# Designed miniproteins, single chains, continued (4): the designs that were tried, part 85

Each design is a single chain, and the fold is of that chain. pLDDT is the mean over its residues in the fold that is shown.

## One batch from the design tools (miniprotein)

Design m14927
Fold by ESMFold2-Fast:
Structure m14927 (fold): chain A 94 residues (1-94)
Amino acid sequence: MTREEIREEAERAIREAVERGEIERVSVVALASDPEALELARWIAEELHRLGVPATLVTVDPENKSVKVETYGAELTEEEKAAIAKLLEQLKKA
């Protein structure tokens, strides 16, 4: 499958899930070491935002033991902040 075909399938699946009321908020996690997966994850977050669903993109960099957080359409929840803090602690311990 091409990257375009994967994006079209992801867009359809997201739209169908939103129409069914199955998605209220989404967090997408991607590795900084995988630029193609990161680009796809960013596209998914942007598409969710376009469809009116709050999305958060968390980019994990194990080499630098860091995380980058990008929010689309809403601020981070306390639960998301706690999960990100735990992930960052685990990265620093490795």
Scores: mean pLDDT 75

Design m14928
Fold by ESMFold2-Fast:
Structure m14928 (fold): chain A 63 residues (1-63)
Amino acid sequence: MKEGTVLRVAREGDRTLLLLDEPAPDAKTVIVDGKEYPVTRVEGNLVEVEGAEVAPGDKVTFK
């Protein structure tokens, strides 16, 4: 299990793009405030998720 901090957030339609302080290779799920969100794409420190409400400075966990 890996932990990261959200540096930036951008929305593209129903997707949310998270720029993290740590790379999240092979992440399938992002956990924020006890809620799980499916990962649709990972590119180094950039993670794309569905429907997550996240702010810069938030801590996230990966599965």
Scores: mean pLDDT 78

Design m14929
Fold by ESMFold2-Fast:
Structure m14929 (fold): chain A 71 residues (1-71)
Amino acid sequence: SKEELLARAEALLAEAEASEDWRRANLLLGHAQSLATEADAPEELLRRIAEAGERVRRRAHGDDWEKLRHR
């Protein structure tokens, strides 16, 4: 149901925000956005997912230089 998809998206968002692994957080946020879009979620939920993605991207920038050093 639509409510089940929204509840799953909220749970994935919460798990992503609690994750210290930015790669895992990024995958969880992608799944949350997909479910939220399918459920025709309120703009507020989509905005919260986007803002969480921005925070994950900032954490990933610290690891970006390490990846470049190994290429």
Scores: mean pLDDT 79

Design m14930
Fold by ESMFold2-Fast:
Structure m14930 (fold): chain A 88 residues (1-88)
Amino acid sequence: AREERLERLFEELREEARKNTDPETQERLLRALEYIRRGRVSAETLREWAERTREAVERNTTPDAEASLKKAELLERLAEGLEEIERE
């Protein structure tokens, strides 16, 4: 049940990433999803990563603000999905 919900969540987010028309951003999002899936990263850690990414954009320390914001959004959506799965 949990494993099936996790796979469904990741598949939904991979499909969303594939709708991105910029190939480089699409590849970055898909790579991030695979890294997180393999690493069994917690929802709390994903939210921390998303916040740091948004701060980097705000401080203008990233060369690609749009791609970074899309990554932060992806991390936040994944964290929300993981929290829902843990709640049942």
Scores: mean pLDDT 77

Design m14931
Fold by ESMFold2-Fast:
Structure m14931 (fold): chain A 78 residues (1-78)
Amino acid sequence: SMAREGGERAGAALRLSRAGDVDGAVVHFADAYRLGREMVEHAVEMFRALGDERGKRLAQETLRDPERTLARAAAARA
């Protein structure tokens, strides 16, 4: 289901962000956004609850400028 896929992408973005893999996190945020804006909104609240300021900022940047995040993800996949 989209909800399960969105949750898996948000979880992957969290793990990669905490490991310092910003490019990997951006790829998963872009995929989560394609499944639905609410998937990334949920990730913002998750990162806020965990005190992960870097992950929260990356998720907020995705909501503010999704086109930039999609372009960054495409570059990271190349």
Scores: mean pLDDT 76

Design m14932
Fold by ESMFold2-Fast:
Structure m14932 (fold): chain A 73 residues (1-73)
Amino acid sequence: MEKSKEYGEKAIEHAKKGDWKAAQEYITRGAEALFEDLSKVVSDEEARAAAFAYAEEIRKKLEELGAKLTEVK
């Protein structure tokens, strides 16, 4: 779980620097790490759903950041 959070933070950091390729890579790695950690304690279906939700949430945060950067920030 901690590794998925770390990857998510790195994705946002790279997006702020304009490195969207690295940001997307870290989203993928974070989702995979979360799935691997959760699949040890919950069903594969629940772990997969959580990993998809994680990736979607980070992508939405990146979209919000991109919109603000287009305007002023």
Scores: mean pLDDT 74

Design m14933
Fold by ESMFold2-Fast:
Structure m14933 (fold): chain A 107 residues (1-107)
Amino acid sequence: GGLSPAQLYAVLTGLEGVLIAESENKEDAEKAYELMKADPRVKKAILRELTLPDGSKRYVVEAVFDSVEDAQAVAEELKKKLSPNVKITAGPLESFNPAAAEIRKLF
């Protein structure tokens, strides 16, 4: 399977933690992106607009961290600051894309 741009950056730079913020609302996703960019624990953050097979739009902010613990801590802080319409998930890179673990073994 293909890696997202943020996941590829994480694999190439040895980063372990991933945080994803998902929203149907562009302004909520942009707010999440700005908060992530301002946090020194965030090593890379990317905001993407996805068009789903039904034609609907989803906005996804993906951030990568040195550690899973940093990703989880930032996720809990963001849950307090963002709209409940923003779905926030954090964890190890391989939990979001198992292919990342296999690619790391090649390096």
Scores: mean pLDDT 82

Design m14934
Fold by ESMFold2-Fast:
Parts: C-alpha cells; sequence; structure tokens
Structure m14934 (fold): chain A 70 residues (1-70)
C-alpha cells in the first residue's frame, strides 16, 4: 500500500468513526471509538513526520482491527 493509499484509507476510517460515534451509544463502543481516535491521531503524526510506510501500515491495521469490534 502506498502512503497516499494509506492516507485515503484513513480518511474513510475517519468518516466511519464519525458515523459510528453517532449511532453507537454503548459504553464498550465508546471505549473502542476513543482508542481508535487515539490511533488515528498517531497515524496523522507519523504521516506528517514522514515515518516509514511499514509503521503507517501497522497503525492502520490496528485501527481496522478495533473498528471490527465496534
Amino acid sequence: MSREEIFEEAKKIADEISELAEEKNTEEARKLLLETAKLMKELVELYDNKSDKSELEKILEKIKELLKEI
């Protein structure tokens, strides 16, 4: 996956998080959404700091795994 593809995927995930935050009202879902938001912040910081693609892919994978549990 390219850096641009990772960024585009992150945009889609940000939209998905916003939708889930509006629809999901359980305590468990809120905790998972908060953790996902923290990882999204880390992903953006790594992207801006021109970190290695492999590091970006690792964070993106963790985000996707958390979203599956919501």
Scores: mean pLDDT 77

Design m14935
Fold by ESMFold2-Fast:
Structure m14935 (fold): chain A 85 residues (1-85)
Amino acid sequence: KILLVGLGSGVGKVLDKAKELKKKNPDLEIYAIVGTPLGLGPGYTSYYKNELESLGVKIYADVTGKSEEEIKKAIEEASKLADEV
């Protein structure tokens, strides 16, 4: 299992990394946290979420417009989920 975190312009890199990881190990469980700055079009995050889900990646959280504390909490919670097998 693996957790990928992509914020702002890093969201596209998360998709590229997920494709690479799934190509190497199709059975690998991948979770993602994604977030884009407020002001990007409403479809921007949805595009990357849909592409990640099509690869079998589970979107743990969409932190678009969330505070730094909320983002940190989501990452901590997802890390615990990733440690539970």
Scores: mean pLDDT 71

Design m14936
Fold by ESMFold2-Fast:
Structure m14936 (fold): chain A 86 residues (1-86)
Amino acid sequence: GSARLEKRVDRYMESVLRSQSSSSIRGSIDGIIDIILHASKIDKDFAEKMARRVLETLEQVKARRSSDADIVAVVDAAMERIRSIL
């Protein structure tokens, strides 16, 4: 159900927030995007809600980690991918 998907997205978002590795952040973001894409086929309102929350978190990550070019690049690419499914 949507509650289980929301919990999985939140878990990946927590991993993005605490991770120091661009590779680990990319993996977590890929998991989030897969969930949002799957959800968009079942419940578009839920998918849009999750996408907006993820974008807000990614903007915070980019602001806090602006000195790490690899993390910024991964976050920017992820934000573009998420915006393309809204």
Scores: mean pLDDT 84

Design m14937
Fold by ESMFold2-Fast:
Structure m14937 (fold): chain A 122 residues (1-122)
Amino acid sequence: SIEDLVKEAVDELTSLFNQAIEKNLSFEQLVELLQNTIKRIIYRGILLGLSEEDLARLESAVLDTAADLLSKHLSPEQQQQAIGALVDASNEAILEAKEMSEEEIREKLEEYEKKIQEILDS
């Protein structure tokens, strides 16, 4: 269900954010990690065949979760910059996925999973 997918996405984003904070990642690394995570979440939603309404719910839930997490750790200026970058990443993922086959979306999911792991291993 969309509710289960939203919960999974929120849990994933929160877990990765907490790992980034524990590892003392830079602001730039944290933003890059969250951008790749949100793109992965959006690509997966599109691959699963979510309606435009359900995709919008997923996008809103993950962006709201990111905003809440960032508010606890960053200055207002850094929060605004980070959220702007995450909104842009989400919009790019939606636009790009419309032009992609299911195989190309699966390849993008693997690419973003690798990028996330590389950032966490840095």
Scores: mean pLDDT 89

Design m14938
Fold by ESMFold2-Fast:
Structure m14938 (fold): chain A 78 residues (1-78)
Amino acid sequence: SSSQIQQLQDLAQQYLQRSQQELAEAKKKSQEILDKYKELGKLKEGEKQSRRELVLGEASSGVYLIGASVSKLSAKKL
């Protein structure tokens, strides 16, 4: 029925908002990793910006994939 469809739409919106929040948190964590690489660079070696960007890109990709996967898995199970 139309009322049941409305309830399902509301649930879908709730899970979408949750997924967006988790992705925002993953983005913040990515920035923290960048800050740690800057500190390590000062102590052991001053690597170039391009290399730091490459490593951050890989880490960000992994973090976003994990966050999105966990969010989708959690939303499906809940």
Scores: mean pLDDT 60

Design m14939
Fold by ESMFold2-Fast:
Structure m14939 (fold): chain A 64 residues (1-64)
Amino acid sequence: SKEKQAKNAVEYAKELLEQGVPEEQVVDALSRFAGVSREAAEKAVKALKEGDEEEALRILIEDL
């Protein structure tokens, strides 16, 4: 489902950010491997950095 794919993408992005991967590389990884647009990936990563996991999930579900 789109929701499951978005949840997996959020967890993947969170793990990369926690490992200190630069934001630009996390955005590229989401765009390449999670099947989301670069614009959606940029907005979702920004939301995650602000601590808003629910907003990140919403953005990715809408793009998928």
Scores: mean pLDDT 82

Design m14940
Fold by ESMFold2-Fast:
Structure m14940 (fold): chain A 70 residues (1-70)
Amino acid sequence: SKVVEEAKRYAREVERLASLLTPEQREAFIRWLERQMEAFIEYLKKKGYSDEEIEEVKRIFEETLARLRA
């Protein structure tokens, strides 16, 4: 799925960017990312993406946020 591959690329890039931040900057970045990720999932729902693709993108985003918070 193109959208799943794009979500994986996005996840890799945000993890790379987060590694360059101070703890305080990283906390602010995570809060911003959470909002952006939520908005993107709602966008996918509105555009009629399959439930399977949406759930996989959600899983990628949740795992990414968990890694950034660890």
Scores: mean pLDDT 87

Design m14941
Fold by ESMFold2-Fast:
Structure m14941 (fold): chain A 89 residues (1-89)
Amino acid sequence: PVSLSVSISFSEDGKTVSVTVESSTDSPALISLYVQLPGEEPKLLGQGMAKSGEVVTFRLPEGLGPFQVTAIAEQDGTTVSKSKLVLPA
């Protein structure tokens, strides 16, 4: 079984999000970042490819108020996700 995990961190100014994948294999993982406003469907913000220990960064939209980001990592048929709530500064 493949071991796969994904983590999310935000920049100090809240304008970017960094997604890191860790895996037991060195195959590239597809990272998809979604943004969801309360009561709305998730919207795809962007995608990137990363190997274990690599970081993909995405710019967050401004003026949204509270919203949720979800990172999905897909590698060799395994899918994992992580969500975090973003609050206005």
Scores: mean pLDDT 79

Design m14942
Fold by ESMFold2-Fast:
Structure m14942 (fold): chain A 102 residues (1-102)
Amino acid sequence: MELVERLRELLRSHADARRRGRVGPLIVVLPEDTSEEELREIRRVVEEARRREGLDVVLAVGDPKAAREALERAKAGEADVVILHLPGRQEEGERLAEEAIA
C-alpha cells in the first residue's frame, strides 16, 4: 500500500525532527472513509514506529472536528500534525484540512 510507505517516511521525518528538539506527539489525520483494513495496516506501521523509535503517535479518524483539534494542538506547539491523502479520497482529505484551518 503506497499510503503505508508514505506514513513510514513521515514517521522517520518526525523522529528526525524530535532529535532536533521538536516535542509532542505526531497526530495523523485520516479521511472519514478510511476502511478498517487500511486503518489496520496504518495501526501496524504506527505500532512498529513506537517500538523502534519511541514515537508518540495519535490516529484521528472520522471528522473535521478531530482534524481541527489536532491543528489547534499543533499551533500551541503541543503536537505535530500530518494529514494523509488516500487514493480516491485525496480531495476529501484536503477539505478536512481546509475546514480545520478555516
Scores: mean pLDDT 65

Design m14943
Fold by ESMFold2-Fast:
Structure m14943 (fold): chain A 69 residues (1-69)
Amino acid sequence: SLDELIDRLAEVFGISKETVRKILEALRKKRKENNGVITPEDLDEIAKEFGVSRETVLAATALLDRLES
């Protein structure tokens, strides 16, 4: 389930489930604004906004791709 995937990502990266959900929403907004594209600059901006690594944001992007395909 989505909730189980979010929980697992939160555990792996040591962040809250709420933070994972907010990162997913931020990624969805960037993708919508940029005609389906997320740039390296967008990833770095989101990582900085939530105080997480770029690796965390990339993992969240992979999860979002799975949910929106």
Scores: mean pLDDT 83

Design m14944
Fold by ESMFold2-Fast:
Structure m14944 (fold): chain A 95 residues (1-95)
Amino acid sequence: MDLDRDIQQVMDDSLSRITDVTKDMKKKISKAKSPEEKSRIERRYHSRLNKIFDDTFLRIAELYKKYKVEGDVFELARQEMQRLEQRYLEVKQEL
């Protein structure tokens, strides 16, 4: 099994999840009738995004451990998360 391919799969899965929750949030915001309802939708969206990011970080760190990569697996996972964050910003801008 190829570590780079497994990491790329985790990243692609996470980006797909981010895209889905962003589209769901935008659809709900467009139907919201009050500022309070919009705020509630945005808080739920932010919570869902944070969970996706946290889950992705742990999945990448576990892949580095599984493949017995030298170095700090959490630091390596943080570097991958910076790439996911950049891709998230691009997707958010396009949606």
Scores: mean pLDDT 84

Design m14945
Fold by ESMFold2-Fast:
Structure m14945 (fold): chain A 78 residues (1-78)
Amino acid sequence: MEQELLDALAPHLSPEQLAAVKKAIERARKTKNMLEVNEVLKQAEDELRALGASDAQVRLALTAIGLVAGKAHYERNK
């Protein structure tokens, strides 16, 4: 799942930005509540913007990270 999301993002992000998204996805997978999800998303946005990501690149990356967090929450509550 996360590899498919990373592969989809690769054409749109620099290698450094993609590495930051990969780390954020690993953090998102381990989130237990919405406060932790929001923290991961804020950290990812800050890291991506520091790496020169555009608003469109940030939006794509945060969407992918949010999907991983949502899946983790769904699987934990099943």
Scores: mean pLDDT 78

Design m14946
Fold by ESMFold2-Fast:
Structure m14946 (fold): chain A 76 residues (1-76)
Amino acid sequence: SLEELKERERKLRLEAMGELDVTIQKYREKGIEEAEKAVDEKYRELKEKHPEFQDIVDRAYELARLTLEILRRREK
C-alpha cells in the first residue's frame, strides 16, 4: 500500500542518513578529505543496497555533503 511504501521510505531515509553520519564521525578524526572519501564510498554501497530508493539515498548523500562543507568551513 501507499502507507507501507511511505514507511519504508522513512525508515530507509533514517538508515541512510545514520550510516553517512556515522561515517563522517568515524573519519572526521583523520581529516576532512578522508571523511569525504569515506562518505562517497558509503554512498556507493547504499545505492547498490537500495536500488529501489535511489532518490532517498541521493537526498541523504546531499545532506552528508552539506555537513562536510560546514565542518570544512569551521576548520578554517
Scores: mean pLDDT 81

Design m14947
Fold by ESMFold2-Fast:
Structure m14947 (fold): chain A 87 residues (1-87)
Amino acid sequence: ELEKLKKEAEEAEKKLEEVEKELKERGEMTPAVERQLKLTKEIIKMVKEGKSPVELMKYHLEMQVKLGLLDDKEVEEAKEIIKEMEE
């Protein structure tokens, strides 16, 4: 199953590169979209490296909070989830 997840991550990475290219060609690459693409690429990389689901979820939540991709309510909820996962 780990090898299947790595293959799926590689396919997702290729699709993400295609989306990034299309957005750049259309002039739709905003700073917010660029930050989301970078975050998604990093998550895919972590999956390929065999990071645990808990580590992936923590990183994803922390980065979304840090990059301002969540609304105020989601930011508060994300901080609480991260806190709970860290005990």
Scores: mean pLDDT 72

Design m14948
Fold by ESMFold2-Fast:
Structure m14948 (fold): chain A 84 residues (1-84)
Amino acid sequence: MPLDLLTRAIVYNARKAGDTEAADEIERASKRLKEAIKNGDMDGVLAALEELLRATQRAVDAGATKLQPHVAMLEADVARLRAL
């Protein structure tokens, strides 16, 4: 599944909930993730995924509770990469 579809879904739901700041943070982290993947930088990929997780969690804490499943998915992806 393209990561781009996941980040677009999170951004859409954050903006719909009125959290434009979290949506902007997610877009920036998505851009950094794409550059890290392009460069083969696994540390950069992990860091960008952790930024995506933090921004999404902040939106949930602010009341966008519909994003909670996306937080769980990102936590699982970060844990898998750390286990490598």
Scores: mean pLDDT 73

Design m14949
Fold by ESMFold2-Fast:
Structure m14949 (fold): chain A 94 residues (1-94)
Amino acid sequence: AVEEAKEKIKKYVRSLLEVREEGHPSAGSELAIKAAGLNLSAKELAKQVIKDLQLPEELLPDTIEIIKSVIQEFLETHSVPPQVQEILQKLLEE
């Protein structure tokens, strides 16, 4: 179902922002690293998320909006290093 797919996308994006493993410098850094590898493109990041979750390409617009929404909420509720914040803000400006 489309609703279930959207929840999976939201949970996956949140996991990339919230993951704190040994050796990770900060919350949000994993998503920031992925985004940097994709030329800071929200569309390319959304394509990668769809591929990782094996979802239909028809969900691309919904995935872009979910990524932006989750990043915005995260930046409003969490303190991140300036470099990570800059990368995440660039994703919101597309």
Scores: mean pLDDT 71

Design m14950
Fold by ESMFold2-Fast:
Structure m14950 (fold): chain A 85 residues (1-85)
Amino acid sequence: KTYILKIEGQTITVTTPDGKVIEIELNLTLSTTIREILEEVGKKIGLDPSKVTVIVNGEEISLDTTLEELAIKYPTADTIVVKEN
């Protein structure tokens, strides 16, 4: 299963594998990790963050990557691909 996450300010827009779009408001900071985002998203949509691979700009990234590190390494990227199973 593949989920598409887009980060816009304090809102995460999630496109689920079945094409449903869900908006989730989070208190995002530069120190927020991808893992923390996936834990909050997972609570709302039933995603298990321990069973995912995260891809940004075609590269697999660590779940411990912060939003600050993402902004520095991938300054034009606001979209995260999450693959489950």
Scores: mean pLDDT 82

Design m14951
Fold by ESMFold2-Fast:
Formats: sequence, structure tokens, C-alpha cells
Structure m14951 (fold): chain A 74 residues (1-74)
Amino acid sequence: MKSLKLAEELAKAGVNEEEKRLELIRLALEELGIPKEIQDLIIEGYKALHAGDEERVEEIQKKLAPYAEELEKK
């Protein structure tokens, strides 16, 4: 299963290398069928959150809102 493989890789990367955790998050989003533009926004949001950049987090949240609404409408 894709989720099981990703969970194993995330756990392994989480212990050893934080940078690889970000890469595995991107792969998980791609396997879930999340568009690349949304993947980029999620990764940027994670980086901004980790850096304490609240303004950038809010900007990214606004950009993600239309995508969430599209999923809800379906």
C-alpha cells in the first residue's frame, strides 16, 4: 500500500533527516493526486510555519481555500 510505504519512509526520515521528511510529504501529496501547484503551496506553508512567518502562512491559507471549496462542491 502506498500509505504504508510512505509512513515507513516518513518515520525513518523523521528520526534521521528533517529535509527528507519534506520530500516525503511532497511524494505523499503527489500520490494522493494533489496538483503540483497545491503541493508547492503546502510545502511553502510548512516552511513558513516552521520559520514563524505568520503573514506567509495566511497568504498560503487563502490560496488553498479555493481548492478546499472545489473539493467540497464535488
Scores: mean pLDDT 69

Design m14952
Fold by ESMFold2-Fast:
Structure m14952 (fold): chain A 92 residues (1-92)
Amino acid sequence: GAPTVTLTPSTLSARAGETVSVTVNVSGSGTANVTLQLVDEEGHVIDAGSGTVSGGGTLTLTFAAPRAGQYTVVATASNSSGSGTDTGTLTV
């Protein structure tokens, strides 16, 4: 089946340039590709990290906070069966 994703924490705040860490938990079978993206208020997408998990697992992804603003944090895991997504918010 499609992977299930949980992003932790779901609410984040940081200063621009501050290091931010998130944990992405992926449940499911087989190999899943994981992406982490930030989406600003205008819909611009910023890549924040990526990785893979096999048979489920946890990734810790770390990125520098972008310019001041409100962002949606989007964690997506995908495999041959489909994709799962979880979202959070980041205020910079």
Scores: mean pLDDT 85

Design m14953
Fold by ESMFold2-Fast:
Structure m14953 (fold): chain A 110 residues (1-110)
Amino acid sequence: KEKILELLEKVLEKVKEMAELIREFAKKKSEEDRKRLLELADGLLEDVEKLLEKSKSMSEEEIKEYAKIFLDKLDTFMDYLKKFLDEEEAKEVEEKYNEIKELLNEIIEL
């Protein structure tokens, strides 16, 4: 269980980096798009923080199931997020997304 919790903490760190990146991009957008991007960044952080907190009382199998659900949610999140980003911004976020995806897959495969 220690290794899974360590990996979840790394997921939180990468999600924080992604959220900050989204907030920086939001500064260059219209008021409506800015508000939406900030809501997306905050929601993503809240989801991961909630998962990490709940993981302390969960079995290893339950953590893997939640990681799989989060991965599916993250894919949906990325599809929606890209509608607000230009090609360079989307590339930077995809780099963070791929790092998070690798960590989540490592948790699922344990």
Scores: mean pLDDT 85

Design m14954
Fold by ESMFold2-Fast:
Structure m14954 (fold): chain A 109 residues (1-109)
Amino acid sequence: MSPLERVRRNAERLVQLAKDPSATEEEILAALQSLVTDLERFVREGTPEEQREALDLFIEAVDAALKHPNLTEEQKKALEEIRKVLREGRETGDPRAAVQRARDILDKL
């Protein structure tokens, strides 16, 4: 499977978990961690266009997760900060820094 296809699959998994009211916070956070891990690899190897597509997929998945009722207010605030960081990375053209900052925020949860 290509690195971009792995990012798409993990983003789709997170979106599906976000729509499942029985999904636990642990399942959602584990899916988010898997997506960040794939993105960390991909932002080193992908083209600028592919890196932007991967960031857009990550932003969409985080937006979906933010709507889940089982996440705590602390977890939601962290996801809002991740979303802000990813949008900034897309605008500045620094996807690597954005994904690294998202990792740092996620690791504090």
Scores: mean pLDDT 81

Design m14955
Fold by ESMFold2-Fast:
Structure m14955 (fold): chain A 84 residues (1-84)
Amino acid sequence: DELRERIGELLADAAEGKISPIEAGKEVARLVEPYGVDPAYAETAATLLSQELVKKKVSREEAYEAGVRLGDELLAVGERRRAA
């Protein structure tokens, strides 16, 4: 879906050095906040994952897939918080 695709693109852009991991993390937090995800949690999770992907010099495709999976995980956390 468009949200997951945007998160994938952000982590892919960070892996290529087009944006910083911190900038990617902040943008991911902004994108998932309306879905009930804590922005501080999302920023930390996305920043740490992005830094690890940059360090390992993964391909753009691998970074994109990791970002999509992160999006799914963050949305699931938001849904659980709303159900509680």
Scores: mean pLDDT 84

Design m14956
Fold by ESMFold2-Fast:
Formats: C-alpha cells, sequence, structure tokens
Structure m14956 (fold): chain A 115 residues (1-115)
C-alpha cells in the first residue's frame, strides 16, 4: 500500500544518509497509517523516525518517538493484534524483560492457534 511504499523509500533515504528525506517520508507514512487505522504500521513509522533522530544524536526526540511507537503497539496488542504482540515481545527481550517477553509470545501463540 501507499504507507508501505513510503516506508521503503524512507528506509532507502535513511541508508543513504538523507535524514531530512527519511523524516518526511516516515512522517507521511505515519499519517496515512493513522488515517487507515493501522496502529502497527503507524508504530513502525514512529520507530523508524526514532531511529533517524537517534542517528542524528537527538536522543530525546528518539526516545519520544520510540515511546509513542510502543504505545501504539500496546493498543493494537490489547485489540488482539498478533504482529503488535510480537513487536512488544521483541522489545521486551532486548530490554532484558524476559517475563514480559514470555507473556507476550504465549498470548501471540494462543491467538494464532484460534485463527
Amino acid sequence: DEADKLIKQGRKAFNQGDYDTAIKLFTEAKKIAEKNGDLVKAGEALELLGRVYAKQGDKEKARQYFEEAEELYRKAAERGDIEAMEKLAMRAYFEGNYEKYQELIFEAMRLYEEK
């Protein structure tokens, strides 16, 4: 879709060091995903914005975007979105919160089996 296309273009700009273009493309992808009610894709765009700001050394903006992405993933997971649960589980694992990782992975597995 259009948001996926913008994310791919933004990732290319980011890899080439064109951070201004990456920010514009990820911001547009976030807006389109939000308009479509796609919380997971909006969270992905926010997470990518956080990565760009982190690369530029703006730790505070990076943290804010990562926190906003996590909030969207949490809301999607509360609605039963398996992909959002997997994203939260991966984050918990890298943060060393293995109890939360196990809880989220078990819940994702249960929902997958119910499909």
Scores: mean pLDDT 83

Design m14957
Fold by ESMFold2-Fast:
Structure m14957 (fold): chain A 93 residues (1-93)
Amino acid sequence: DAEKISKALDELIEAIKNKDWKKAQEIIESNSGLTKELLTALLHAVKGDYESMREEAKKAAPLLIKLYNRPPDTEEVTEIIIHSIEEAVKLLK
């Protein structure tokens, strides 16, 4: 559900801007599947843990492909997710 992912991302971004790391973790734990993997990847990136972010993006890619019925190019989708997260991190500065 794209709307659910968007709302969860907005809530996580607000928690990160407020430096409320406990709230950020609670938001992640309240979600599952694709949403949880994307939120976890964003939090890792904000903390500077790009290795963990890339691993979560790899987990999110096949779930995103399945949800949106995209062609099964897991590597391309993983790079799109990574780029989107890196852009989101820049907006948090």
Scores: mean pLDDT 77

Design m14958
Fold by ESMFold2-Fast:
Structure m14958 (fold): chain A 100 residues (1-100)
Amino acid sequence: AEVIVEGEGDKFEIRVISKTRNPAHALGAGSILAQMAQERGIKLLGFEGPLIDPETRLATSIVSVAGVTAQEAEKLAREAARESEKLGIPVEKIESKTME
């Protein structure tokens, strides 16, 4: 999966985009990321999904987190993508953007 991180803040909106339009894939991958964040003591601000990504039209979940650096957000995203793929959930892209 492609992993993109933008910004230098401590709050990130993390979009988990599956390779499919299956909402179960978006919910599964997003839930894995959210659980991994909580296990690391990262504050969850929100969870949205399943959605359809407007650019790719693929099934998507959004996990918003606080108290992390860009590097920590990237590591979390890469590990969540690997875990999702091991469980048979295909991930196209994880995109993390700093929240205002």
Scores: mean pLDDT 85

Design m14959
Fold by ESMFold2-Fast:
Parts: C-alpha cells; structure tokens; sequence
Structure m14959 (fold): chain A 77 residues (1-77)
C-alpha cells in the first residue's frame, strides 16, 4: 500500500527533525538557534499532522498518490 511508504517517509523526516532539534538544544542560546528551533518545531507539527492524516486514510481505505495530496488534506483539516 502506497500510504505505508508515505508513513515510513514521514517517520524518517520526523526522526531527522528530532535529531536536528537535539543537536541545536545542546548548543549555547543564540537568536539564530531560537529561530531555527521554532522553524523545526513548526516542521515537526506539520509532519506529525500529515502522519495522522495518512493513518486516518489507511483506516478509511483511502489512498494518497503523493505527499502533496497528504499535505493538502492536512491543511484542509
């Protein structure tokens, strides 16, 4: 199922975001660090929402054809 591959891709993106947040949190406080952390937290929120959208679609028997379709559905929610 294509949705399972999207789910895997979104989980990999979230893991990369979590690793980058952890790296930045280990660094001294700077305005650049704070701005980057805010950006990463917003990206995390979007990818978590997209992952929930895919999981709901799997339960409902709906398939997405692209990551862009998942993003559009999440934004509409």
Amino acid sequence: MKNEEFKKQLREELADIDAEIARLESQPETSEKVARLIGLELQRLVYEGMLETVEKAIKEGKEFDSIDEIAAEYIRS
Scores: mean pLDDT 81

